# Designs tried in a protein design run: designed miniproteins, single chains, continued (5). Part 99

Each design is a single chain, and the fold is of that chain. pLDDT is the mean over its residues in the fold that is shown.

## One batch from the design tools (miniprotein)

Design m19660
Fold by ESMFold2-Fast:
Structure m19660 (fold): chain A 87 residues (1-87)
Amino acid sequence: SAEELIELAKEVLKKDPKNATAWAALGMAYLELGKYDEAIEYAKKALELDPENAEAWEALARAYEAKGDYEKAEEYRKKAEELRKKA
């Protein structure tokens, strides 16, 4: 569940506050809860730590789409897809 993911991510971040994967997971969990502004903030934090984190770009794309900013949503979605193809 989103709540379980939030709890897990917060526990990881207590021990390692620079864990980009945990910040990206927090962004995705808040996106699932419909908390789009918080999802954007957490995804941006993940990208400050790791600009190649595809999950964080996906969280940004979906949050901006939900907020009606389709131009940013498309830009960030393409970035996530590009990064996943390079894995």
Scores: mean pLDDT 87

Design m19661
Fold by ESMFold2-Fast:
Structure m19661 (fold): chain A 81 residues (1-81)
Amino acid sequence: AEEEVEKIIEKFEEAAKIMREKGYDTLSALALIASAVTRIAVENGKAEEALRDSKPIARHLAELARKYGVEEAAKLFEEAA
């Protein structure tokens, strides 16, 4: 669970970087907030809950990234879902 959650965090951070490079600072910030909240949950021994709860968040972020035309970021979020 912890290793799987770390991979999700990495994908959120990579997607956030791509979105920021494309000028979508607000969408990038949302992805970074999701990453930070997920990391805090793991640090508090809630890795299983973090894994479960991050998946619907990843799906929503993928949909938003796709609407903004950032296919590379959408793909990373879908891989996290």
Scores: mean pLDDT 83

Design m19662
Fold by ESMFold2-Fast:
Structure m19662 (fold): chain A 71 residues (1-71)
Amino acid sequence: MSNLKKGEEYFKKGDFDKAIEYYQKAIEEDPLNAKAWYNLGLAYYKKGEFEKADQYIQKAFLLEPLSKEPL
């Protein structure tokens, strides 16, 4: 199981600290993984860390902007 999937499992359980840990590891193995950056931002958002959430979500959009996908 990948670090990204481990992070998603902890996120689903509401363990946002563990989710952040595994999303950070996913980014260490692939810094261009926009989903890992986006999920890291969502985990910080759930913890009320809105400034960090915004920074990581913006990073995800820079890697894979929604304007490149018509959906």
Scores: mean pLDDT 80

Design m19663
Fold by ESMFold2-Fast:
Structure m19663 (fold): chain A 101 residues (1-101)
Amino acid sequence: MSPEQQALVEEANLLVTRAAAKVEELVGHEGAARAVRIALALLGRDPFPSVEQVAAALEAAGFPPELARAVAEHLAPALNEARKLRLEAGYSLEQIVPPPP
């Protein structure tokens, strides 16, 4: 990777790490892990899911509406910006979202 590509990947990783920390403050460690898994599942259907799409998926999974919205407001922008940065660094969508097992 070039230094420019590495900087983009590092920024993407930092954004996701910060968002995960905020989500953990809202719903705890196990809740944060579950919320991230639900959000990542949406990336297989829509490469840039909206806050509304993430919130709806979290509510469908049993999160209270107010917490689902707060979690989605941290996760959706961070995941979308991280994905954009990784694409700019030369990663394909397949490399960003591993194929289903």
Scores: mean pLDDT 76

Design m19664
Fold by ESMFold2-Fast:
Structure m19664 (fold): chain A 68 residues (1-68)
Amino acid sequence: SALAEELVRAALAGDLERAKELLEELIRQGRYDDAEKALARVAVEDPETARELAAFYNELRKELGIEP
């Protein structure tokens, strides 16, 4: 999706604020597969950034009552 593509670009550019905003939007839309696919793509290029975004993703899902 366009949101997932933008998330990957933002994350790899070091714009974690933008990446988190896009990740939250994907979760809000119920696009968990797109979000997880985007995180996997970030992990290939930058595993450290992917770990930080995955932690945010898991925390946000917990706040919303969504299990992994």
Scores: mean pLDDT 83

Design m19665
Fold by ESMFold2-Fast:
Structure m19665 (fold): chain A 63 residues (1-63)
Amino acid sequence: LSEALRREAEAGVYEIAAAVYKLQGDLEGAAKYYELAAEYYEKAGNLEAAERARKIAEELAKE
């Protein structure tokens, strides 16, 4: 399995964690996990997904 696919799968797990925190109203926790997802998407070479995750994290951190 390629390293990029492994990193992308890890990013997906962090996105799920972020969504759970958001559902619980923990916007700070959600923002942190979206930041982790963005980092792993960048490591996977998926810059579009990384940018999207970072924007969500920034929006949550402002609220």
Scores: mean pLDDT 80

Design m19666
Fold by ESMFold2-Fast:
Parts: sequence; structure tokens; C-alpha cells
Structure m19666 (fold): chain A 70 residues (1-70)
Amino acid sequence: MVEEAIREVREVAEETIKKIKEAPKEKIAAIAAGGVLRLMAIALEADHPEVEEEARRKAKEVLEAADEAL
């Protein structure tokens, strides 16, 4: 269901950003990369434009959080 996929995208992004804020500098890049890959996997599995758009938006937020934490 599209709604469930969007919820999962949001939960993964929120968890990843929280981990980035609490992580030592050396681990931030790996955490961000893992989070983005998971978001892309959810989007590919759902194969729906709305999920892809949300995943893309949340991936950007993850990368911005990582950049600010460095």
C-alpha cells in the first residue's frame, strides 16, 4: 500500500537523521549512505511516483543533516 511505503520512508529518514545527530563525525557519511540506500530500496519496491517523490525529498533531508553535522 502506498500509504504504508510513505510511512516507512518517513520513519527510516527520521531514524537516520537522529543517528547522524548523535554519531561521531567519522561515522556520519556511512550512516547517511545507508539511510539513502534504504530510502531508494523502498521507492523501487513500491514503484509509485508518490513514494519516489517522498523518498527523494527525505534523502535530500538526510544528506543536508549529514552535511551540517560535518
Scores: mean pLDDT 85

Design m19667
Fold by ESMFold2-Fast:
Structure m19667 (fold): chain A 74 residues (1-74)
Amino acid sequence: EQLELDIWKSLIRMEVAIGKIEIANGADPEEVIRETEERLRKLLEEASYLSPEAQKELEEVAEEELERLREFAE
């Protein structure tokens, strides 16, 4: 499970990194943030087979990474 959890965390971070690249290249920050939130929501739904503890940890990582994306967009 730990390896799977680490892979899911990496996927979340990758989605946010892509969002930062898009914003840096001149994409609309509000649109990029909205689309990234939707993609992360879908990733969390796909990870729903993991333990409740692992799911909570992924939700926390997603929230932290989204906050970093919002700060980057300012």
Scores: mean pLDDT 84

Design m19668
Fold by ESMFold2-Fast:
Structure m19668 (fold): chain A 57 residues (1-57)
Amino acid sequence: SMAREKARKLMFEGSLAFHEGDLEKAIEYFEKALELEPDDERARAALERVKELKEKQ
């Protein structure tokens, strides 16, 4: 589906932002991915991990 393809692109963009140190942007992308695919455990886990890391700063 188009939503699944868009969610995969958002997951990639989120991972890229995370590797660049942009935690806020990574959270945005992962939240958008999870909005499109709410049952995606990978997106949920990625979002939780990045949020936890941001809280430790």
Scores: mean pLDDT 84

Design m19669
Fold by ESMFold2-Fast:
Structure m19669 (fold): chain A 89 residues (1-89)
Amino acid sequence: SKANEDLELAEEVARETGLAEELAAVQEEIAAALAAGDLLALARALRRAAELLEELAELLREKAPETAEKLRARAEGLRELARRLEAEA
C-alpha cells in the first residue's frame, strides 16, 4: 500500500533526524498539561508539536508530498487549537 509505504518512510525519517524522540517528548508534555488542566502549557506543547510536524513535512516534501501536505495541515490545526486555548486561559 502506498499509504503504508509513506508512513514507513515518515517514521524512518523521523527516527534518523531525532524528530521521533522530540515528538514523543511533546506527547508526554501534552498528556501532563491535560492532566493538570493547564491550558497555557497545553498551548505551548501543541505549538511545539506543530513546529516538529512542519520540519518532518519539509523533509518528506519530495518523496512523500501527500504525507507532507497532511502533516502541514495537522500542524496548522494544532496552531489554531493553541490559539483558542490561549484565548480561554
Scores: mean pLDDT 86

Design m19670
Fold by ESMFold2-Fast:
Structure m19670 (fold): chain A 88 residues (1-88)
Amino acid sequence: MKRIEELKKKLAEEPDNAELLALLGYELFEAGEYEEAIEYFEKAVELAPDSLWGAGALHGLALAYKKLGEDKKAEEYYKKALEVLEKI
């Protein structure tokens, strides 16, 4: 997956970049790597919780947990994403 490797290389240069973490999470999600996507989304939320990228990462967590069958966690993260978007 060339795009995932490119994003990982960029993230190695900028490890605290919430945008790169969220983008990598979404690319991993599209690739079906839901557990790895969750790890990157959690890092993006931790670094930038009240941002557009943080809201995007919370939505990504909801999508990934939904794919893993954890519907209750997915619903919780959807609500958190909406709450952050209301603050922006």
Scores: mean pLDDT 83

Design m19671
Fold by ESMFold2-Fast:
Structure m19671 (fold): chain A 66 residues (1-66)
Amino acid sequence: ATDYLNKGKELMKQGKYEEAVKYYEKAIEIDPNNAEAYRNLGLAYRKLGKDGEAVRWFKKAAELEK
């Protein structure tokens, strides 16, 4: 999970947002309670211009942090 999360973050730094989404999805598959993975997935969707999708994932991250 952490390794996939870190790979997603690296891809975000490279501007490879669609690939970052794939790795964050893999991180969530392994650890579905990883709030950081959902937050980063939301950020990746924002970078892709998918603001509605981003809001959904930010909300999920917030639910897991409370």
Scores: mean pLDDT 83

Design m19672
Fold by ESMFold2-Fast:
Structure m19672 (fold): chain A 55 residues (1-55)
Amino acid sequence: LIEKAYEIAKKLAEKGQVTTREIAEELGISQRTLLEKLGVKSNYELAEKLAQYKL
């Protein structure tokens, strides 16, 4: 899951926009489900986790 989220975030960054909602929509899941699966509570924490994953 984190690997696919990272790839989607990288592609969205090319457009200048990266949000949890957009990443969740590309994965076909809800924003809440994405946050739960990654063990984070907010868009801010998700961004930090993706940055640590070599984004």
Scores: mean pLDDT 69

Design m19673
Fold by ESMFold2-Fast:
Structure m19673 (fold): chain A 56 residues (1-56)
Amino acid sequence: SAEEAARAAEEAVRASGGDEELARKAGQGHKTIAESGMPARAAAGIAAHGSGGRQV
């Protein structure tokens, strides 16, 4: 669950054209949030929304 949230956040950042370093930071942050009881879907949604979405 937490690991899935991290991967989803990383892919969202990459899809929006973000750097891999930024993707790693987003993944770590959302993994921590998911471990706190936040659903992976919610964490991934926040990452995608904040990063500007998937499509350019």
Scores: mean pLDDT 63

Design m19674
Fold by ESMFold2-Fast:
Structure m19674 (fold): chain A 70 residues (1-70)
Amino acid sequence: MEKIKEALLKMGLSDEVAERVAETAVELWKQGKTLAEIYRAIKDELLRAGLSEEQANRAAFAAVYALLKS
């Protein structure tokens, strides 16, 4: 959880958005969702938060990578 939030903060996301995305990633992982499903959910959440398609893709990748490395 902390590593996912840290990765997103380093990309310039707000504390609020980084926390919500980290919680979403961990919850979906606990539910047995695939990395691809987690990536799509995070990307959709970031797009709704106002990030561009490019920024959302980069941040979703960083979150999934941090989750995998945890």
Scores: mean pLDDT 81

Design m19675
Fold by ESMFold2-Fast:
Structure m19675 (fold): chain A 83 residues (1-83)
Amino acid sequence: KAAEYVKLGEKAKKEGDYEKAAEYYQKALSILPNNPYLWTKLAEVYFLAGDYEKALEYLDKALAIDPENEEAKKLKKKVEEAI
């Protein structure tokens, strides 16, 4: 279930295991590819890992699905300010 992968991704992220967190969010996205929340969570993991290019790429995917997504907009601003 996608919800189980999201929980595992959140746990891995809190433990600082960003590679494992990204894998779990990608598994959730394989089930729910049009979910802007999951794209935003994947972007957050790459932002925390210092991969700003991938973070922006995945945020653009979230915003393509939901242009008004507040979490994606806020995270994109943070990524742009970190560059």
Scores: mean pLDDT 87

Design m19676
Fold by ESMFold2-Fast:
Structure m19676 (fold): chain A 88 residues (1-88)
Amino acid sequence: MNMVEGLKELLKALSKEYGLKVFEEIADMDVEEQKKLIEEEIKKIEKELEKAKKEGDEKRIKELQAQLNALKEYLKNLPEIEKKIAES
């Protein structure tokens, strides 16, 4: 299986699971552009999470926390993803 195709399938699955369109948007971008867009989305969701915490919306807090965890995990794994793409 092509590693680039595997990455696109992973990003599509993450987009569907967490409702994060940014994962689909970055699929054809270089690693530097992916990092910038992911960091922008993290900042946006952190703002929404603060609002949800002030409102006491436990369901939304859990949803936003799951989205943040997914984005941060992807960002953490970008160096390994970049290495695998370069080796392909």
Scores: mean pLDDT 77

Design m19677
Fold by ESMFold2-Fast:
Structure m19677 (fold): chain A 73 residues (1-73)
Amino acid sequence: AKEKNLEKIEKLIPKKKEELKKALEASEKAEPEVLEEAKRVAKKALEEAEPKLGEMSEEQIERMAEYKAFLEL
């Protein structure tokens, strides 16, 4: 279960990463402080979610993929 959910997250990361890059390029006011705070929130969410990966819903899996994609930018 956990391995299958990790695979789903990994497959979603490239798509979410591309979507995030386009959204950031379209944003005229993405201030560095706001981005840094968002990355800290994403990192904490991923750390808390790691033990529960096997029990995640599809929506939670998509959210984890978004967080990982954002941190990889």
Scores: mean pLDDT 74

Design m19678
Fold by ESMFold2-Fast:
Structure m19678 (fold): chain A 62 residues (1-62)
Amino acid sequence: MEEEFDREVERGVLIIAAAVALVTARKQGNEEAVSYAEKALDFANEGKLDEAREYIKKAIEL
């Protein structure tokens, strides 16, 4: 059950990271970064952590 707990902790961290990326992108007026950050948040909420990480990276790099 430790693996499930670690996964939930990682999900929480990714949700926070995606939310921060989304707020930052909106303040910068970067619509493409906003789209990537929104997808990252959706993937994190669905438990698709690998996809969430990829989209957070794309949002931050824009």
Scores: mean pLDDT 79

Design m19679
Fold by ESMFold2-Fast:
Structure m19679 (fold): chain A 55 residues (1-55)
Amino acid sequence: SMREEKVERAEERMAELLRELGEKAGMPKEKIEEWAEGGREAIRLLAEYAEKLAK
């Protein structure tokens, strides 16, 4: 659905931003990837919360 596609794109953009910031800060690659995945999860949870409020 369009909603799912929008959330997926937001997850990807957040992960890309966090990778860029982590690389600039000199973080280890393993920690950057953990951080990026955490960002994806946060976007997903926010989307779920918004759907619950719309009920």
Scores: mean pLDDT 80

Design m19680
Fold by ESMFold2-Fast:
Structure m19680 (fold): chain A 84 residues (1-84)
Amino acid sequence: MENTIENAIKIGNEALKLEKEGKLEEAAELYLKAAEIFEKFEDEDSKLVAAELYRKAGELYKKLGKYEKAEEAYKRAEKLLKEL
């Protein structure tokens, strides 16, 4: 897959679709993947999007009882917001 903003948007939209279908683990994994792509661009808008996607992944992992993965996702979101 291409590591582009367009590809990251597509992955994020697929994650949202999976979340609406109740496929929370698959959705969380795609939110993380999209967040990691946005994080690489280092501009303010991309950092804000990455932080939101990490937060969404964290919320889904928490719902799944995967508290360690949820904490890691929340810490990544917090770090990006502190860099703004």
Scores: mean pLDDT 84

Design m19681
Fold by ESMFold2-Fast:
Structure m19681 (fold): chain A 87 residues (1-87)
Amino acid sequence: SGSSFSEEQRKELIELAKKELEELKKKIEELKDNKEKEKQEELKLLEEIKKKLEKFLEAVEKGDWEEALKIFEEILKEQHERYLKEL
């Protein structure tokens, strides 16, 4: 058990991360033209998540699974905290 994956599993994780990154980029694009302060604050949060997701993808591609899992846990924690505050 742990952070060691086959090449096929690595490709699947990379594809999933790329899909999430693409969706995030679309949301950022939609918010860039919004002048509302609350939407600009949301934009900043999404840009921070984007940077972390890009670092996660780089770590996965380099085979640095320890770093990739650490970044992934940080992303999940931020997403979870955000959802709890919006409920």
Scores: mean pLDDT 73

Design m19682
Fold by ESMFold2-Fast:
Structure m19682 (fold): chain A 72 residues (1-72)
Amino acid sequence: GPLRQELLRLIGEILRLIGEIEDLRLKRKKLEEEGTLTEEEKKEIEEEIKKLEEEIKELLKRMKELEEELKK
């Protein structure tokens, strides 16, 4: 039903955000290894990762609420 569809949507969104974080970490590592990573780029990547991690935390909270609703 609708609750199951919303849970699957949230799972998909969380997986997408995890992928974005991993891509940013890989990008930073590559730039650092190549010696082309600027302090500004490093800060921007770290701030974007933090923002994505905060978004994941909010989605995980919503998933927990839906799981509790499914148990009723």
Scores: mean pLDDT 85

Design m19683
Fold by ESMFold2-Fast:
Structure m19683 (fold): chain A 83 residues (1-83)
Amino acid sequence: SLSSAEERAAARAEAEARRDELVEELVTKEKIPRELAEKLVRGAMGELKPEEVAEVNREVLEHLNLPIHSLTVNGQERYYGDV
């Protein structure tokens, strides 16, 4: 194609491969369930709405059995564990 469709397809394939790599790292090193790891990576890549990101962060904190803290960022409430 003359319209850079091949470049978009290549960029998408690279992004998908990088996503899979990050998911495997979270599952293997952090022992996060695969479904939750996939949501967390999508959130980090900007593919989730703010409400979905907050929910995923809460699920991660609950899985790790850490205290849940809330913080308002850009008008959205976010949840974080103790660091």
Scores: mean pLDDT 65

Design m19684
Fold by ESMFold2-Fast:
Structure m19684 (fold): chain A 64 residues (1-64)
Amino acid sequence: SPEEERRERLREVAEEFKEELKKLLEELKKKKASPKEVLKKMIELFVEYADRLGEVLEEYIKRK
């Protein structure tokens, strides 16, 4: 169903976000980034993912 397809797509985006977040945290740890820099980079990643999630949701509303 369209709802199941949307849920699966959102799940995929969430899993991709989880992996990107993990990689980001590992790189920041290796770099010995300050807590402020870590938070700033995490916020940037969250904003990018919010935009991507919004696009997925808008696409499904327009089609279904």
Scores: mean pLDDT 78

Design m19685
Fold by ESMFold2-Fast:
Structure m19685 (fold): chain A 67 residues (1-67)
Amino acid sequence: MADEYLKKGREALSKGDYEKAVEYFEKAIEVDPNNAEAYRLLGEAYYKMGDIEKAVEAFQKAAALEK
């Protein structure tokens, strides 16, 4: 379920495993494409990896889903 992927992704983020975090958040989005939290966390993971362009895209998608 998306909820389990979000939990595993957050654990990966806290450990600094940003590539693994991206994988889990992408799986959460695959299960629930309207999950704004998953996009926000995906953006955080990309930002931590230094991929600012992908981080901005993910944050914009999260914001669009919340409005």
Scores: mean pLDDT 82

Design m19687
Fold by ESMFold2-Fast:
Structure m19687 (fold): chain A 83 residues (1-83)
Amino acid sequence: MREEAAERILADAEVVAAALRSLGLEEQAARVLEEARAAAEALLAGDWEAAREHLGRALRTVREAAERVGEERLAAAADAAAA
């Protein structure tokens, strides 16, 4: 049912957003929630193509955030090793 799928998207997005906020990535957390909300709205309207597009953007934001955290941690480790 579309309502169950929409609730799951929003619930999963809240968990991901909480994890991003715990890392100080508040802007990325806000984007994930925004895209998840848009995906849920599209899904409830029966627009599966728009829902997939918004979910894709949310996933891309998470991947970019993960890569950025990885790069920042690698840079910090390199700086510590050089000191």
Scores: mean pLDDT 79

Design m19688
Fold by ESMFold2-Fast:
Order: C-alpha cells, then sequence, then structure tokens
Structure m19688 (fold): chain A 91 residues (1-91)
C-alpha cells in the first residue's frame, strides 16, 4: 500500500509538471490528493484495500493528466503497483 501510494504521488507530481492546460492541472491535483489520502491511510494503520484503491485512482488521474512519456510511465508504474496491492489486499 505505501509503495503504491508513493508511486501514485510521484506520478501526480510529474503530471502537474507536464500539464499544459488547466484541465490537465486539475486532474493531476486530484490525483495528488487521492495519493496523499492513500499515504495518510497507510500511516494511520487504516484499511490496505482502501489505500490501494485511492492509490490506483490517483495514478489513473495522473496518467490522464500526463503529456510527457516520463510522466505517463510513472503513472503506468503507479497503476501496476496499486493494482497488485489491491488484488493482494482483497484476497
Amino acid sequence: AEEAAKAALEAAKLAVKSSENIKQTNLAIAGALKAIGALTNVELGGDQAVAARDALEGAKLALRASTTEEAKEAARRGIELARRELERAEE
């Protein structure tokens, strides 16, 4: 959960940096807020599935906001990590 949440936050930061318009910036900020929520949930010892879902949503928002290959790749990595963690938590 923590690894996926950190990856989603990094992807959202890169997405903000790659943003060329207000719509992309808003999507990247929404992604960052989801990733911060996931990290907070992990730090407070909360539900791993909830944290993984928030990280997944954050990474997906970051991907939609990303215009550079670096930002898109970071978002895809965040999605993969969050999906794996969610599958493990919901088993």
Scores: mean pLDDT 82

Design m19689
Fold by ESMFold2-Fast:
Structure m19689 (fold): chain A 74 residues (1-74)
Amino acid sequence: KAEEIEKLVHELTLLFRDGGPLEEVREVLEKLGLEEEDIEEILRLYPQIHKGDQEARDKASEIIQEAVDRLLKE
């Protein structure tokens, strides 16, 4: 489970860095168990994160970290 979470976080990091398709970002976020509202917020922020907006990145990172923390406690 931890290895799978690490792989998903790594895939998401590459998508944020390299600007992969929104569909792939959504798939990773769904696998991380994010709620639809949180997924939509991150997808809304994704173009800004890809362009280097630190505020957008910080907001997305907070949402993702909360989801990862929930999964690691299982």
Scores: mean pLDDT 78

Design m19690
Fold by ESMFold2-Fast:
Structure m19690 (fold): chain A 92 residues (1-92)
Amino acid sequence: EVEEDELDKKYRILLLILKLFEDEDISEEEREAYIEAIVKKMGLSEEEAEELRNALVDKETLIKLAEKLKKEAEKKGDKELVKEIEELLKEL
């Protein structure tokens, strides 16, 4: 198994959050089920799981999470990831 970069994992989490946030018909129970699935699949900490849950109900929290990931991508020189995050921020 190829080791996945921590930044790539966080970006995938952001994409999953964005998809959940765009679904206006998603119930609270369905949101919890998705969060639990993401936490288990990605091996998230309790703190990261809480940040994810907050981002699903607060657009500003989602934007802040995306900006944080963008800064980390910039530090690593991952220009492609920075561009992808910027496009997501425009959609929000």
Scores: mean pLDDT 66

Design m19691
Fold by ESMFold2-Fast:
Structure m19691 (fold): chain A 61 residues (1-61)
Amino acid sequence: SEKAEELLEWLEANPNPTEEELKELAEKYGLSVEQVRSLHEALDDLPRELLLALISRSISE
């Protein structure tokens, strides 16, 4: 989904996000701060397609 790609692109572009930025993203995408942090930590460990699937699952409803 477009929202999943937008979030992933932001996380890839911002390797050291602040707590305030994480809170703003969490609010924007309907996620918890811990979910956004977990996705950021997973950037180095998971392939892009799997990250997009996880984000899409998290932000759908």
Scores: mean pLDDT 79

Design m19692
Fold by ESMFold2-Fast:
Structure m19692 (fold): chain A 99 residues (1-99)
Amino acid sequence: SEEKIKEELLKYLPEKEANRLVDIVRQTRELLDKGYATEEQLRAGLIAVRIILKVTEDPELKAELQEIEDRLRSKLGLTPQEVAELDAEADKRIEELKK
């Protein structure tokens, strides 16, 4: 549930940023289920999912987010270089969010 994701994120991140990430994940799920999304929307969703995956320790939440990541990566057709760049962007955002 969205509340469970928010509660998990609040252990590691400020409430404003936790709420923003929850909103992005919800929108990303809706876009994936619709089957129509822009590349920009899919990339934004992938960064948000990766941030949550890196900060959470909940195995159930990690499994749910891994499924979303797999769907996003499949639709984006990312190269290993692009995957590395998005991973670096997620790491950078995590450091900024913890300040």
Scores: mean pLDDT 79

Design m19693
Fold by ESMFold2-Fast:
Structure m19693 (fold): chain A 62 residues (1-62)
Amino acid sequence: SMSSRAGAAAIDALVALGRCPASAAEREAAIRSALQAAGLDPEVYLPKAMAEYNAWCQKFDK
């Protein structure tokens, strides 16, 4: 599903970075890279993947 694929890309981006960057641009770049590696269209999946990544980062850095 879209949510499942976006969630997987968000986790892949988090793992690749090793931490949650404070910069929204760095988060977006990492997620775009993960989506492209998974063969997913960033234009379609980026908003959902960003939401999932930000939720994960909020749990770490709250």
Scores: mean pLDDT 71

Design m19694
Fold by ESMFold2-Fast:
Structure m19694 (fold): chain A 75 residues (1-75)
Amino acid sequence: MEAIRAQVDSIETALESAEKHAPETPELRAVLEQIRKHIAAALASKTDEEGRKELAKALAYFGQLQDLLKRQKEE
């Protein structure tokens, strides 16, 4: 559980930075919503396996967020 919390804290810090410095677009908002949803599900999971599964989904969307932010910088 503590390892999942540490990863969640790291992702949330990155999300706060993204929301603060990046323009709010519908695409960015949708990805942020999915990340937060799966983080909440990971923290609510009764087993470590389910928590890791939900965290993996959050990380996949976090990768999409990073790709979107990178594309905006390359415009």
Scores: mean pLDDT 74

Design m19695
Fold by ESMFold2-Fast:
Structure m19695 (fold): chain A 86 residues (1-86)
Amino acid sequence: MKLVLVFRGLTPEQLTAHALRAIGLELDGYEVSIEIEGDTLTITIENVDDALVEEFKAWARELEARGARVTITEDGDVLTIEVDLG
């Protein structure tokens, strides 16, 4: 499975925190791609297991409970989680 995480409306502190988490996943042996454009951070994780997918879904739902807008889209073997913090 491929996981695509999109964060929009990030503050500089939030962008740094999420980018560091993505780097942590790369250090843990996941194939991670990070793209930053303005206040938008896109993290792509290849060959993700179901446990990591459920962890990120739970985290996105926690952000939603704190006022973020979350959209989860599944298209075949690709799961996209979009989080809007604005």
Scores: mean pLDDT 78

Design m19696
Fold by ESMFold2-Fast:
Structure m19696 (fold): chain A 59 residues (1-59)
Amino acid sequence: GEMEKKEILEEAERLSVQLVLRTGDAETAEEYAKKIEKAVEEGNLEEARKLLEELKKLV
């Protein structure tokens, strides 16, 4: 639902910031954030969660 979309986007933003702080790789963080946002906008929550899991592994 809408709450799940919000939680995914908030977690993606937090992980993106954490990745930049840890690695300095703003390009990878921005790419994942954009892909997750697009998946959420398209209603593909399965893909959004998969991308979030991949981003989490990089942090």
Scores: mean pLDDT 83

